Designed miniproteins, single chains, continued (5). Designs and how they scored, part 71

Each design is a single chain, and the fold is of that chain. pLDDT is the mean over its residues in the fold that is shown.

## One batch from the design tools (miniprotein)

Design m18446
Fold by ESMFold2-Fast:
Structure m18446 (fold): chain A 95 residues (1-95)
Amino acid sequence: VEKAKKLAEEAMNSLKGKTAKEALEAAKKALEEFGAENVEVTVYSDKIVESAEVEGGGKTTGDTTLIGLVVTVTTEEGEKVVGGSIRLFMKKSKL
């Protein structure tokens, strides 16, 4: 879980000045390249992102962990909003 959270946060923060949608799509790509399966992104606020903070948890069933991540974005004005969420599956062997 922590590795997926860190990877998503790093990917999103690499795209300063992009929309929350673009940043979330970058996080999805990074997670998929890392081995995440069935990565689903939901965008709640498509604002320009200055920074992103990722919170999340996971539940393991058998050899697979379901991970849910909630993304809070900080805008240029310093406003903090929930920008979106990411849901993914990871094989235990990839964690």
Scores: mean pLDDT 75

Design m18447
Fold by ESMFold2-Fast:
Structure m18447 (fold): chain A 92 residues (1-92)
Amino acid sequence: KKELLQKAANYFTAAGILEAAASLMTGDERADVYREAADLFDKSAKLEEEAGNTELAEKSRQKAIDAYQKAIDATTDPEKRAELEKRLESLK
């Protein structure tokens, strides 16, 4: 399942770039970019799990959890917060 791991690596790399970019932002803009990074880390984790690489999947899932938490901390929008909290809970 080489194609799954390559796609996962691409998502993980893109997520890392967005995470770095979000650290330079504030407020809802920071929240939106951290959320996008978290979504990509989550996609990476799911592809890694499908490929049978549980170690990489756990690492990517932890990255997604951290990024969602940072997005929650940055947003003042209750609707965005509720959506992010729901996604975070699904990863635990």
Scores: mean pLDDT 85

Design m18448
Fold by ESMFold2-Fast:
Structure m18448 (fold): chain A 106 residues (1-106)
Amino acid sequence: MTPEEALALYEEALAGSELEREEFVGIAELEVAVASLFVDVSAAVDRIEARVEELAKKYGLNEREYEAALAAALSVLGRNLLAGVPVEEALARAEEAVELIGKHLG
Protein backbone atom coordinates (compact mmCIF):
# COMPACT_ATOMS: atom_id res chain seq x y z
CA MET A 1 0.00 0.00 0.00
CA THR A 2 1.42 3.37 -1.11
CA PRO A 3 1.03 6.80 0.59
CA GLU A 4 -1.22 7.84 -2.35
CA GLU A 5 -3.48 4.81 -1.74
CA ALA A 6 -3.58 5.81 1.96
CA LEU A 7 -4.73 9.34 1.02
CA ALA A 8 -7.52 7.77 -1.09
CA LEU A 9 -8.54 5.58 1.91
CA TYR A 10 -8.48 8.69 4.16
CA GLU A 11 -10.84 10.53 1.77
CA GLU A 12 -13.17 7.48 1.48
CA ALA A 13 -13.28 6.98 5.28
CA LEU A 14 -13.85 10.72 5.86
CA ALA A 15 -16.78 10.76 3.36
CA GLY A 16 -18.36 7.62 4.89
CA SER A 17 -20.59 6.98 7.89
CA GLU A 18 -19.33 6.59 11.49
CA LEU A 19 -19.86 2.80 11.17
CA GLU A 20 -17.83 2.70 7.91
CA ARG A 21 -14.97 4.60 9.65
CA GLU A 22 -15.08 2.17 12.61
CA GLU A 23 -14.89 -0.71 10.08
CA PHE A 24 -11.85 0.90 8.32
CA VAL A 25 -10.07 1.35 11.69
CA GLY A 26 -11.03 -2.19 12.80
CA ILE A 27 -9.73 -3.76 9.56
CA ALA A 28 -6.44 -1.79 9.82
CA GLU A 29 -5.98 -2.82 13.49
CA LEU A 30 -6.76 -6.47 12.60
CA GLU A 31 -4.19 -6.42 9.74
CA VAL A 32 -1.52 -4.99 12.11
CA ALA A 33 -2.51 -7.60 14.77
CA VAL A 34 -2.08 -10.44 12.22
CA ALA A 35 1.35 -9.02 11.19
CA SER A 36 2.33 -8.92 14.92
CA LEU A 37 2.13 -12.76 14.98
CA PHE A 38 5.23 -12.82 12.69
CA VAL A 39 7.20 -9.68 13.69
CA ASP A 40 7.35 -7.28 16.68
CA VAL A 41 5.43 -4.18 15.51
CA SER A 42 4.67 -2.53 18.89
CA ALA A 43 7.23 0.32 18.50
CA ALA A 44 6.11 0.97 14.88
CA VAL A 45 2.42 1.13 15.91
CA ASP A 46 3.25 3.51 18.80
CA ARG A 47 5.26 5.72 16.38
CA ILE A 48 2.42 5.90 13.83
CA GLU A 49 -0.24 6.59 16.49
CA ALA A 50 1.98 9.41 17.86
CA ARG A 51 2.42 10.87 14.32
CA VAL A 52 -1.37 10.85 13.74
CA GLU A 53 -1.90 12.53 17.17
CA GLU A 54 0.67 15.23 16.21
CA LEU A 55 -1.21 15.74 12.90
CA ALA A 56 -4.53 16.04 14.81
CA LYS A 57 -3.08 18.67 17.20
CA LYS A 58 -1.39 20.63 14.36
CA TYR A 59 -4.52 20.87 12.14
CA GLY A 60 -7.25 20.66 14.81
CA LEU A 61 -8.73 17.41 13.50
CA ASN A 62 -12.19 16.38 14.71
CA GLU A 63 -12.92 12.74 15.72
CA ARG A 64 -14.04 11.82 12.16
CA GLU A 65 -10.83 13.20 10.56
CA TYR A 66 -8.68 11.59 13.29
CA GLU A 67 -10.27 8.13 12.79
CA ALA A 68 -9.90 8.42 8.98
CA ALA A 69 -6.19 9.40 9.29
CA LEU A 70 -5.50 6.61 11.82
CA ALA A 71 -7.21 4.00 9.59
CA ALA A 72 -5.18 5.15 6.55
CA ALA A 73 -1.81 5.20 8.39
CA LEU A 74 -2.30 1.82 10.13
CA SER A 75 -3.48 0.28 6.81
CA VAL A 76 -0.16 1.31 5.17
CA LEU A 77 1.79 -0.26 8.06
CA GLY A 78 -0.29 -3.48 8.24
CA ARG A 79 -0.63 -4.08 4.49
CA ASN A 80 3.10 -3.58 3.82
CA LEU A 81 4.01 -5.90 6.75
CA LEU A 82 1.58 -8.60 5.49
CA ALA A 83 3.20 -8.26 2.02
CA GLY A 84 6.60 -9.11 3.64
CA VAL A 85 8.04 -5.57 3.67
CA PRO A 86 10.58 -5.07 6.54
CA VAL A 87 9.25 -3.19 9.61
CA GLU A 88 11.57 -0.18 9.08
CA GLU A 89 10.43 0.24 5.43
CA ALA A 90 6.73 -0.35 6.27
CA LEU A 91 7.01 2.27 9.06
CA ALA A 92 8.71 4.76 6.66
CA ARG A 93 5.87 4.29 4.12
CA ALA A 94 3.25 4.79 6.87
CA GLU A 95 5.05 7.99 8.03
CA GLU A 96 5.07 9.22 4.38
CA ALA A 97 1.30 8.56 4.28
CA VAL A 98 0.76 10.72 7.42
CA GLU A 99 2.90 13.50 5.84
CA LEU A 100 0.88 13.30 2.58
CA ILE A 101 -2.42 13.53 4.53
CA GLY A 102 -0.91 16.54 6.39
CA LYS A 103 -0.09 18.25 3.05
CA HIS A 104 -3.68 17.59 1.89
CA LEU A 105 -4.98 19.23 5.13
CA GLY A 106 -2.62 22.27 4.98
Scores: mean pLDDT 87

Design m18449
Fold by ESMFold2-Fast:
Structure m18449 (fold): chain A 63 residues (1-63)
Amino acid sequence: SEIKKVVEEAREAARLGERAGVPPSLIAMLRSAAEQLETSTEYKDTLIENAKALVEAVRAAVA
């Protein structure tokens, strides 16, 4: 499922970003977005887009 893939990518990006010294606040936002996407029953498209944007922000900060 796309949701499962995005959640897994978000958690992996958070793990790598934390190891690379990305700010804890940004890592917390990414982890929160992944949890909301996994547990929420509404607004999945919006939550997917938010999680993807945060994954890209963390990956950019690592690079």
Scores: mean pLDDT 81

Design m18450
Fold by ESMFold2-Fast:
Structure m18450 (fold): chain A 73 residues (1-73)
Amino acid sequence: GAAEEALLERARELGLRKLEEVRKTDPGATVVVTRRGDEAIVYIFRSDGTALVITVRGDEVTERRVPRSEAIG
């Protein structure tokens, strides 16, 4: 529906912007965007073996930094 499309578009925009920032110092960084129910999750995988996990739920955005092994489900 429109709400799901808006959520995914917002998560994709956030993910691409974050990837652009990260790629200024880490050109090997990659992004994956997925959805889980009413949440969208953005993974930024970095060359240092860590990942940024950005969770988007409605108007809430949370970020956490984890080892890549914890981000890969």
Scores: mean pLDDT 80

Design m18451
Fold by ESMFold2-Fast:
Structure m18451 (fold): chain A 62 residues (1-62)
Amino acid sequence: SEEERKKREEQLESMRKGQLEMADKKYPENAAKLSQVKKQIEENIEISRELLDREEQRAKAG
């Protein structure tokens, strides 16, 4: 459902912000590691958007 996908995208944005805050708490002493983890979070969010498309397509096929 398009509406369900929009809801999941909103949840994904909420999770992104939460994960960035968690990274700040987990790596307060290691700026290089913190930067790396934040980059991974952003990349994972982008990949997750594409995976939502694939999951929706597969759900329609089943």
Scores: mean pLDDT 79

Design m18452
Fold by ESMFold2-Fast:
Structure m18452 (fold): chain A 81 residues (1-81)
Amino acid sequence: MKKIEELVEKAKRLTEESQRLNDEAKKYQAEIDELTARAAAGPLSDEEAQRLRDLGLHYLKLQDEANKLTEEANKLIEEAK
């Protein structure tokens, strides 16, 4: 019983961390969407273009890490069954 409880607790922590990373990525996505809309209306400044590139890279890293944590959490939940 204790081993199953430890797996469930670990899965919960991984899910909470994944959700935190997804929330951070959503903030980056909002800024990316704003800059992309502005780029469609006219050319971005060099600073805005650099910001868009940096945000895109951070967004991809956060999404990849969040997905890996979610997959690990799901495996632990499956093992707990």
Scores: mean pLDDT 81

Design m18453
Fold by ESMFold2-Fast:
Structure m18453 (fold): chain A 64 residues (1-64)
Amino acid sequence: SAEKLAKEIADLKANKEAVIAFMKQKIAEEKDPAKKAELEKKLAAYEKNMDERIAELEKERKAA
């Protein structure tokens, strides 16, 4: 249902923001430049993957 998809999208967006905030804190606290760069790459990949999944669910919601 559209309502179920809307709730799932909202929950994913909230979780995404929480994870991003947590990862940004870890990046800020990291003192090793190599590990910091690895964390930044992981965060960028996470954001891209989450944005793609949210977009897929939004498309499903509009089709429902």
Scores: mean pLDDT 86

Design m18454
Fold by ESMFold2-Fast:
Structure m18454 (fold): chain A 104 residues (1-104)
Amino acid sequence: DALLDRALEYLRREMRRLEEAVREALEKKKDDPALVKTMRDMMETARRYAEEAERTKSLEDLYKALVYASTVAGVVASITGDKELAERAKELAKRAVELYRLAQ
């Protein structure tokens, strides 16, 4: 399924970008243990959803992975003031809505 393959490639690319953004955010906020823990826990959950989407290759699991990646990107962008990451969070959410419509 060409649509599913493109959605998986998009998720893979955005997860790599999210890993970098979170790494930078963790370094900037290293003196705030509660914030560091929150960002690490959210990123670990995002990885689990992405891994499940890779395993099942289902539209539903891809939708969940994109939604959670969007949530993590939005939260981290709010913590760091990263406007580019905030725009990526919006695009992840838009792609999730598009995928959800295809699954209906």
Scores: mean pLDDT 87

Design m18455
Fold by ESMFold2-Fast:
Structure m18455 (fold): chain A 78 residues (1-78)
Amino acid sequence: SAEEQYLEEKKKRVRELAEKAKEAIEKGDMKAYEEVLQEIEALLREFAATMTNPELQREFAELVAELAKELAKLLAEK
């Protein structure tokens, strides 16, 4: 479906942004990290405004939670 295609595109995009955030943290580039975080926030707002299917919303939220946990762990390790 179009909604499933939209979900897959946004899942791919959020993973790409999470990898950029991870790289910025590992390099100690807090400015780059903040810029990527703003892009992630914009993506999350767009997804929330567009996606009405609760099962697909949950799937995306679970992915975002996993990525957020990974970034938080990396930040804590410094």
Scores: mean pLDDT 86

Design m18456
Fold by ESMFold2-Fast:
Structure m18456 (fold): chain A 97 residues (1-97)
Amino acid sequence: MLAERLKEALENKDFELLKEVFMEQVEAEIAAHGATPALAEALRHAGLMMVYAIEGKFEEAEAYAEETVRHLLEAGLVSEEEVPEVLEELRRMIASA
């Protein structure tokens, strides 16, 4: 079901459907694995980062990357010293989308 909806969104260049399908998967992963509020917000922002990158909206994707790192810091999964490296990795993901 999910793969068929994702394929439809990509084939029709329906970025609103792509955003819906992608974010539904993000919410399913949050529910399946559990997450603190900060980790859940990091995953949601990372999902939006990827959707906007696929749409070619790189300014918005970059803003979501910065918010993702902020929430990862709040979740204790990233230290302040790791922020530049993690942000560079997220920027590489944006460039690869």
Scores: mean pLDDT 79

Design m18457
Fold by ESMFold2-Fast:
Structure m18457 (fold): chain A 89 residues (1-89)
Amino acid sequence: MLEEVKKEIEKMLKISNVKVSEEFIERLAELATKMLREKLSEEEGEKLFIELLENSDEEVAKLLLKLFEAAKKGDDEEARKLLEEIKKL
């Protein structure tokens, strides 16, 4: 199951043309697998995702955190700008 989740995350990132490290994909896959196995609520999953991004030293994680905040506010312009910055990594 972890490998299947990892492949789906890689596929989603490829569709969005986002470049991330293998380690970051693995951490995201572990989080997604935990959410599915423990049947976490959307709110609990969101909190864990934000915590993962805040505790990551990767530049892409910092940009994803800002992208998530922009999306929550409905700031499409800021979200698009952040996606372009992520693509440059």
Scores: mean pLDDT 67

Design m18458
Fold by ESMFold2-Fast:
Structure m18458 (fold): chain A 68 residues (1-68)
Amino acid sequence: GAEKVIQDILAILKELLSWKDLDEEEAKEKVDKLFEERGIDKEALNKATAPSEEALRAIAEELARKRA
């Protein structure tokens, strides 16, 4: 489901943003806020594709750039 896509993005973001020390629930909340801030529809992502690792990484990198 959508949770799997979010989980995969979360894993990449933990690597990119040094969120490794965060509680998994706290990290998920941060990802959810980034999706809301960017206006990304998590359900549409899950329904439209089975995203490749490259696509998931691109989404994570785009989310990370907003924080600069």
Scores: mean pLDDT 61

Design m18459
Fold by ESMFold2-Fast:
Structure m18459 (fold): chain A 62 residues (1-62)
Amino acid sequence: SEEDREAFLRLTMQIAKAVFDGDEKTLEELLRKIRETFSPEQVQQVEAMLAQLKTDVQQRKQ
């Protein structure tokens, strides 16, 4: 649904922010909520995005 799509988008944006802030506690909680609420395919998309974001952050740190 549109509401589910919007909720997913907001959670993924919060995950991206937590990664950039280095807030591991918030990141763990958000990932837990995503795994409990969304489909395995959506969880896989989030985990792929998370892996890329972590790579980007490490690249900025050099």
Scores: mean pLDDT 77

Design m18460
Fold by ESMFold2-Fast:
Structure m18460 (fold): chain A 85 residues (1-85)
Amino acid sequence: SAAEEKAREQLLKMIEAGIEVLRRTKPDDSIENIRALVEKVAKEYNISPNMQTALLMIVTRALREGNIEEVIKRLEFIKEKLEKG
């Protein structure tokens, strides 16, 4: 359905934006720097302000839980599966 396709496109944009934020993040970045980066990338990917908060939460969780490179690989895998679905 059109609704399912739009939901998939929105999820893909969120994943792409998350990967881009993580790629630009440095180990010593402050939360203020991360927030500014999320805002910039969200604008580039046309993510709504309401979804920007969700993106910030996803990115900050990823940064706390593990190796940035490992998280990026996981997100790229999810993106590939969504693009092929």
Scores: mean pLDDT 79

Design m18461
Fold by ESMFold2-Fast:
Parts: C-alpha cells; sequence; structure tokens
Structure m18461 (fold): chain A 70 residues (1-70)
C-alpha cells in the first residue's frame, strides 16, 4: 500500500544507509497502521533475517502482515 511504502521509506532514510533496523521497521509498521503485535512480528522477522531491511522489503512485509490480519 502507499502508506506502507511511505512509512518504510521514512524509516530507511533515518537509518542513513538505505536499510532499516528491526526497531525502525517496527515503528514503520506502527505508522502504517499495524497492531502492536503485528509491528513486533515484522521487527522480529528483520532481526532473524540479519538485522536490516530495504524499503521495498519493509513495505512488502507490512502489506503481507496486514493481509494476514495484523
Amino acid sequence: SPVAREAAERAAKLSGNGKATPEQMEQAARDAGLSDEGARSVGAAVKHAGGFATPEQMARAIDAAKRAGF
């Protein structure tokens, strides 16, 4: 969604390297309207995947979590 993409891009921009930390992705998920549980889940996924996500990966993860009901 556009909201998920914008939130993910803001988070990645704040990281300074075009990638987001788990904490930044969790905040981007909250900004995109995910529940606290959904936001924690996407943050944990980034942590388990090595600790960074691109804006495109973040937007896809947020949209997938929304479709799953988070």
Scores: mean pLDDT 71

Design m18462
Fold by ESMFold2-Fast:
Structure m18462 (fold): chain A 117 residues (1-117)
Amino acid sequence: MKKGEEGAKKAEEGAELAGKSGDNVGLSMAAGAGATAAAMMGTAMRREDKERGERERKGGEAAAYGMNEASLAGEKGDGEKAAKYAEEGARRAREEGGDESALMAGKAAEGGGKGAA
């Protein structure tokens, strides 16, 4: 489905712009980097093992979704909601994706929480 690919592309573009400009806030950098890493992990694993890759991809999508919602909530000054969305995404990634997806989701949640603070 195209939405996952669009999400990964936007997250990657955001992370690249944040890195190049040095002008972006921590929340944008954390959200972009975390979402990109999670989406790429899911896609790569899906190519090698269809069943395990599909599970890891779903975990990565949950992390990316949580980071996107966290970024939007943080931009509105709602740090509590931002942290909650990031944590929920990481939790779902751990339950559905396994170790690698959980690690990526955990990093995304940690980054989102720090940026939202």
Scores: mean pLDDT 54

Design m18463
Fold by ESMFold2-Fast:
Structure m18463 (fold): chain A 100 residues (1-100)
Amino acid sequence: MLVKPTNLREKMINAAIEKAKELGITHPDALAPLLNVIATLPVERVREILSDKENYKEKFLEEAKKILHPVFILAFERYVTDEQFEKLAEAILKVIDELE
């Protein structure tokens, strides 16, 4: 009952990067909070945060603020819209759901 954490996390990170490119997110610092949260938190916690559509951005930023310097959080808040974040969250959740 050991998830292959490396393969799942790699697919989640790649899905986030691919979706960010489709959405026109060009600032590397703006994507860093999302990538670091995926790399650092348990997969189940990432799923829990991103599936709560009413609170997901707030919960996500709370976790990201614990891991990253404020400059990366500011870049995320400035260069990623709520609509773009929703699409990023959906892409990551799809990967988690396909591997469960």
Scores: mean pLDDT 79

Design m18464
Fold by ESMFold2-Fast:
Structure m18464 (fold): chain A 67 residues (1-67)
Amino acid sequence: LKEEIERLIREGRREGNIAKGVREALKLMDEYIEKEKLSQEEIRELVTFLTAEALREIGRELDEELA
């Protein structure tokens, strides 16, 4: 799951649409939470991971726009 989230966000950035990548990653995460009946702690870990990955890739895109 975490590898899939990372891939979707990274692919979105490469396509010049990081917002799409983040939306697709959020959808995948939501579907996984529902399917696996994740606890609040597990959900928080996934949200933290997705947020960190999204911010990292957004930072890279902003650097490319400013260059």
Scores: mean pLDDT 75

Design m18465
Fold by ESMFold2-Fast:
Structure m18465 (fold): chain A 57 residues (1-57)
Amino acid sequence: MEKLVEAIEGWILTGGDGAIRYVAELAGVDPETVREAVKSGDREKIREIARRAVENL
């Protein structure tokens, strides 16, 4: 679980808008929520989103 969460966190931070949209859909959140977390540097929110995405895989 943790290794996949870390991989998804990295993908959110480096994969661009396409990765953000895909992970947001997987996690069941709005893409704007993910973009805001990335821009604000909210690492806790990014991790929460990544965990939800992994759980829904």
Scores: mean pLDDT 81

Design m18466
Fold by ESMFold2-Fast:
Structure m18466 (fold): chain A 80 residues (1-80)
Amino acid sequence: EVEELAEKVEKALKAHEKELEALILKAGAEAKAANPENTPENVKKAWDKSAEAAIAFAEKISPEAAEALRKLLEAAKAKA
C-alpha cells in the first residue's frame, strides 16, 4: 500500500521533482530560522511545515497525488 502510494506520487510529480524538493527545503529552512533550537517540538514544526508545502504543491498538479502524499506522510508520522 505505501509502495503503491509512493509510486503514484512519483509518477504524478516526477516532472516537478526539483521544484517540489526546493519548496520542501525552503519551508523547512524557514521553520528552522523561526525556531532555531533543535528541540523535538521545533523539529516537528519544521517537518509539519515542509509536509504542508509539499501537499499544497502536489494539490496544484494533481489532487489525487496530494491525497496519496498526505497518506504517506501520516504513515511516516505514525511510525515515529
Scores: mean pLDDT 73

Design m18467
Fold by ESMFold2-Fast:
Structure m18467 (fold): chain A 98 residues (1-98)
Amino acid sequence: SVSFSASKVELPGLKEVTLTVNQSGDYTFTLSNDVVTVKIYDENGNLLAELNKDKPTVTLNLSAGKYTLVPSGEKQGTATLTVTAPDGSTASVEIVVK
């Protein structure tokens, strides 16, 4: 299973969301639009991927543990970031840019 530390984040400024991964496997991240970019980091601060308008979907092979997601506002609006676990379960966070 998979979960985010928040179901909604509001920008301006830098906000962080923690992703908890309970099982190793392939996790697919999908960003709904170009309102934000999202960087995904491991527990040691290594950048694993960036989601943006040119790459709105990424699949990462993740070990069980905690990951940090850092959204950055590109324009006003609302975006949804969805993660799909190997078992098909999903978690989502809504990101509102003011």
Scores: mean pLDDT 85

Design m18468
Fold by ESMFold2-Fast:
Structure m18468 (fold): chain A 85 residues (1-85)
Amino acid sequence: MGEELLKLAQEDPEKAIELMWEELKKQVEELKATMGQEAIDLIKEVMPTITNESQKTWAEIVLLLLEGKYEEAEKLFREAFEKRL
């Protein structure tokens, strides 16, 4: 799914970014509804064990969204794109 959105970024970058942000919010909303605080705790516990920089960045974005810090999450999401992971 994420790979397909990245492919769209070359043809329709604005649409790809919008779809990725919408998809991410949807997935995080599902996690929050299902696990709530447990999702936050799991990500915080797993984050220091992640060795891949890209995975760490995505985990941090998800954590911010779970905490309701949408502005921080969006900023990091854009930063990740600028850094190209």
Scores: mean pLDDT 73

Design m18469
Fold by ESMFold2-Fast:
Structure m18469 (fold): chain A 92 residues (1-92)
Amino acid sequence: KKAEAEKYKELGEKAKKEGDLIAAADYYKKAIELDPENPEFWENLADVYEEMVKLSPDDEGAKGMFIEAANKLIELGDPELTKKAKERLAKL
């Protein structure tokens, strides 16, 4: 379970490094399906959507997905990730 989630995280990191933000988001979503309470996967997903919003500020879909991922980080209750997610939402 966790080993498969980590595999998808690594694939997402590779796709993000190669500039394929759509593939990166898809891989991080698969990691989240396998381990939905892992805040690292939600932070990685939020990072990808934040980059998509910066490249295309009129993309309401990417903006909505960023807001969803950031709110999930707040829900998970990690104080540092919650603060970071709130600051990122405020800059949107």
Scores: mean pLDDT 82

Design m18470
Fold by ESMFold2-Fast:
Structure m18470 (fold): chain A 83 residues (1-83)
Amino acid sequence: SGAAAKKAEDDALADQGRRLAVKTFGNADEIDELIAKYEKEGYSKVDAVKLAYLELQIKNTTDQRFIDALENEIKKIKEKAKK
């Protein structure tokens, strides 16, 4: 069914995003803790992974314009996920 296919796609995207985050930031435990935090807040695994990646990018940059852009992306994901 479409729902099962969508879940499989989302799980694959979440796994890919987590692997990218681990390669980029190097701390799997911190990444997994952030993912778990967002899942507890009611976000899907794929959205939790995206939010964790964006939060870690913000943590690892001092460029305020880039931080503003990343925070705007977080806001869009959160607004879309709650619809």
Scores: mean pLDDT 82

Design m18471
Fold by ESMFold2-Fast:
Structure m18471 (fold): chain A 68 residues (1-68)
Amino acid sequence: MELAELAEELARKAIEAAERGDLFTAEVLVALARMVLAIGKIEKAPEEALKRAEEAVREAERALEEAK
């Protein structure tokens, strides 16, 4: 599903930004990933795709916290 896949991709990019020490970009990407994930839930994206996206967003949030 497009929205869930986009959220997963944004979360992945947030992890990469956090690993580079670009905390501002990482925070923006995490916020965008969360917003896209929320829209995906409203639009009834497949549950398995949403679960993968939720896991990716959670991993990105953890990576950002670790990088601070």
Scores: mean pLDDT 81

Design m18472
Fold by ESMFold2-Fast:
Parts: sequence; C-alpha cells; structure tokens
Structure m18472 (fold): chain A 78 residues (1-78)
Amino acid sequence: SMKDKEEEAQRFIEELKKLAEKIKNGEVIPSLGITSKEDFIKYLEELKEYLKKTHPNDPFAQKVIEELEKIIEELKKE
C-alpha cells in the first residue's frame, strides 16, 4: 500500500541519518567500505544517482533523494 511504501522510505531515511551521525562522531562503517566522511558523501551521491535512474517516477524515492541531498550538504559544511 502507499502507507507501507511511505513507512519503508521513512525507515530507510532514519537508517541513513544514523549512519551520518556515526560518521560525524568519527566512526567508520567497514561493512560499506566507508573509512572517511568523503567516502560516505560519495556513497550517498552514488545512491542518489542510482535512485534517480531506477525509480524516476517514484514519489517515495524522490523523498529519499531530497533527504540524501540534505545529509550531503550538512556533511560538506563540516
């Protein structure tokens, strides 16, 4: 259902925000090959491009893309 897709998108955004907090705290995410803030930014940018290509007409994917852009901007600001 539309509600289930919204909840799935929100949970995914919450997990991305948790990863961002770990990176901000100087932690690494070895399971994703992320050892620096720059690696994490690259990961998020690649994920954003993947979603644009695979889900171009999905409003829930668009919501995830918008949140990814916000996280990327916050990380780049330092």
Scores: mean pLDDT 81

Design m18473
Fold by ESMFold2-Fast:
Structure m18473 (fold): chain A 106 residues (1-106)
Amino acid sequence: SAITKAAEYILEAVAALEKGDYEKAAEYLRKAAEYARRAGLSDEAIRYLEKGAEAAEKGDKRGALRYIKEAGLAMLKSLPEDASSEEISALIGAILRAIGALLDLE
């Protein structure tokens, strides 16, 4: 689904950030924003993903991860009532992955 694709691209973005591949991270975050838009998720979630991509392009790993976390939370808040347990699980997994990466920076 579009929700699971958005979550998958967030996971790819976090992995790219951890590898220092900032251009790839930005690309994945823009793809995540595209799928979040297709899924009908909130404008707030989409804007956070776009801000995350901009931070990644500037080499701001911490900023990018913070925006990813905020995007994930906004996506979770705007999930449709008929979202599957698999879609919810994928999104929660992506959020936890971003939080884990943020904690590793301390």
Scores: mean pLDDT 88

Design m18474
Fold by ESMFold2-Fast:
Structure m18474 (fold): chain A 56 residues (1-56)
Amino acid sequence: MSMEEGIAEVRRLMRQLGFSDEQIEAAVNAIRQSYEQTGSNSAARTAVGELRRALA
């Protein structure tokens, strides 16, 4: 999963779960900052996994 794919999926899943635009923006910013600091998309992958579990 690319970073942009992960961010798009996080935005989609958070909207489906009823999070506000402000909450979605904060989550995306945290994921982008994690990638900038570590070079890893692990935060995006973890967020997608947790959001998918919440929808199951």
Scores: mean pLDDT 82

Design m18475
Fold by ESMFold2-Fast:
Order: sequence, then structure tokens, then C-alpha cells
Structure m18475 (fold): chain A 78 residues (1-78)
Amino acid sequence: LTEQQVQQQIADLQQQRDQQQAEMAKLKKEYLELGKKYDEKSAALGSGYYVLAVGAETDAFLAEKKAQKQIEELKKKL
């Protein structure tokens, strides 16, 4: 790959990483708002969403870490 192509790939991966970080923040906020809306008696109703939200947040976190590692490996090739 040319230097310009590697730099473009790094920029694209940095943008993807930033998008994954924003998604994690959004999912955490949604979970906290759901918790505020329901008391302990309603915890079972919220738990299904909690499992899905935590799963999606974990996936976004792992994708961010993978993109960061790829950025570091590409920078080593520059």
C-alpha cells in the first residue's frame, strides 16, 4: 500500500472507533433512563432491555478496541 492509502485507512478506522464510543455512551444513557423510570418491583421488566443493551455496548467496546489495534498496526507500516 502507498503511504497515502495507509493514512486514509487509519483515518477511516479512527472515525469508526469514535462512532463505536458514541454508541456505547448512548446505550449507557438509555439503560440509566430506564432504571430511573422503574422501581425495584419493575426490575424484571427492565432486565430484558438491560441484557440487550449491555450486550450491544460490549460489542461496540470490542469493535472500538479492534479498530484501535488495527490503527496501531497500520501506523507501524508508515
Scores: mean pLDDT 66

Design m18476
Fold by ESMFold2-Fast:
Structure m18476 (fold): chain A 77 residues (1-77)
Amino acid sequence: MTKEEIEKYKEMGRVLLRIAEAAKEGRIEEALRLIEEVKELDEKEREEAREALTTEEVDEETLERMREKVKELEEEE
């Protein structure tokens, strides 16, 4: 992967984590707004994220896994 792609994925990961945290805190409207504003997500990823937030509450385990993934990308260098 190029450095530009890695930085894009890191930023996308941080935004996805913010979406998950907003949903976990019950700020569903904010989470949905963030999903719509993330241009890096494709149509399927955006739809999946919206369904998860509206149909299922983001649990603590999922949130921790997302945090770990974001840390992995950020701690890479």
Scores: mean pLDDT 64

Design m18477
Fold by ESMFold2-Fast:
Structure m18477 (fold): chain A 70 residues (1-70)
Amino acid sequence: SLEEQAEIVHKEIQKFEDKLLANPKMSEEEIEELVEQLRKKMLEAGLPQELVDELAKKIRESALERLKKQ
């Protein structure tokens, strides 16, 4: 269901954020690699391609914006 997919996405995003918090000196290249891993994991979990692409783009942009401000 959409509700179950949203829960999976929330957990994967939380894990991604936890990794960023644990390594605040993470490079842009490392962030890109983690975003690609997250994208692949969401696709493997059966999420629609369009949703995965949108979420991965938002997560990447948010992480890079945070890096640029600090």
Scores: mean pLDDT 77

Design m18478
Fold by ESMFold2-Fast:
Structure m18478 (fold): chain A 70 residues (1-70)
Amino acid sequence: HMTPELEKAVDEMRKELDKFLEENPNASAEEIINRIKDIYKKLRPKLTPEQQKEFDKIYNEMIEKIKELS
């Protein structure tokens, strides 16, 4: 299950994405994906290698879901 550090990183990503969507209600799928990529790159180095693997899975699932909805 998620460690506190991984949970914090996921929560931070969610909060930054929510803020971006509130500020950019007409954002394209491409713009949303690029924002998620930026957040992911910023947060990933703060995690251990094991936590990075789980974070990578969460990131990939989010990106795939957005692409499928487009």
Scores: mean pLDDT 81

Design m18479
Fold by ESMFold2-Fast:
Structure m18479 (fold): chain A 86 residues (1-86)
Amino acid sequence: SKKEEFQKLVSQAVGHVILAIGHGLDGDRDEEKKSLQEAIKLYEEAAKINPSEAVELYEEIAKLAGRMGDDDLKKEYQRKAEELRK
């Protein structure tokens, strides 16, 4: 079901966030960014499957983009979350 697909994508995204934290603590910036990018892609796919959860997912994407130092991507997803709240 779409609900099961959504939960699977969110769980996989969280797994990549945990890996990114580990890489960050290790000082491996390239692997940290790679894991954060994979988490962002999975959250984007989850938001497409369940648009009613998109605000929360876009806020999480913005946080991950900020952790990567990608201020443009962070602002993009903050804007997307804000537009859906209106």
Scores: mean pLDDT 88

Design m18480
Fold by ESMFold2-Fast:
Formats: C-alpha cells, structure tokens, sequence
Structure m18480 (fold): chain A 94 residues (1-94)
C-alpha cells in the first residue's frame, strides 16, 4: 500500500516536471530530475519507508521552489497537493 502510493506520487511528480519543463530553469530541472532518480532508486531497492518518504519530500519541496521561482501558480499548487498527500502517507508509517 505505502509502496504503491509512493509510486503513484513519484509518477505524478515526474509528470509535473515534464509538463512544466519549458518553464523551469535548466539548473532547477537538473536538481529535480536527480532527486526523482534518487526517489525511484529507493523505491526499487526497497529502502526503509522513512528514507523513501524523505526522498519524495525533497522532490516535492524542489517542485514547490520551482513554482515559486518561475511564478508558476499551477505548479506551486500541485506541488502543495503532493506535499499534503505525502504528509498523510508519512503518518501511516509511524
């Protein structure tokens, strides 16, 4: 369940990055892409749930920063929605 929900969040984060790729500065795009790769790797290697959640938190935080820096209100709001879902999921792990 937690793994499946994290996979869904990761896929949605990947879709957001690609949807707004043209609007995100190259340096931020590279940072977010690297964080997504780290999160995907943690899921595939079955890292501890706390580590998987932390890596997804890094991804969502970076997407929110990208939204703020690019004045992309839609990206920022979607990043906030992902953050809320991730926090709710984190409460299930403890």
Amino acid sequence: SIRDELEELLEEAEELLEKYREKIPEHLYQVIQTQLENARRALEEEAPAEEQLRLMEDVVKALAIAGLETNNEELLEKAKELSKRLRELAEQVK
Scores: mean pLDDT 85

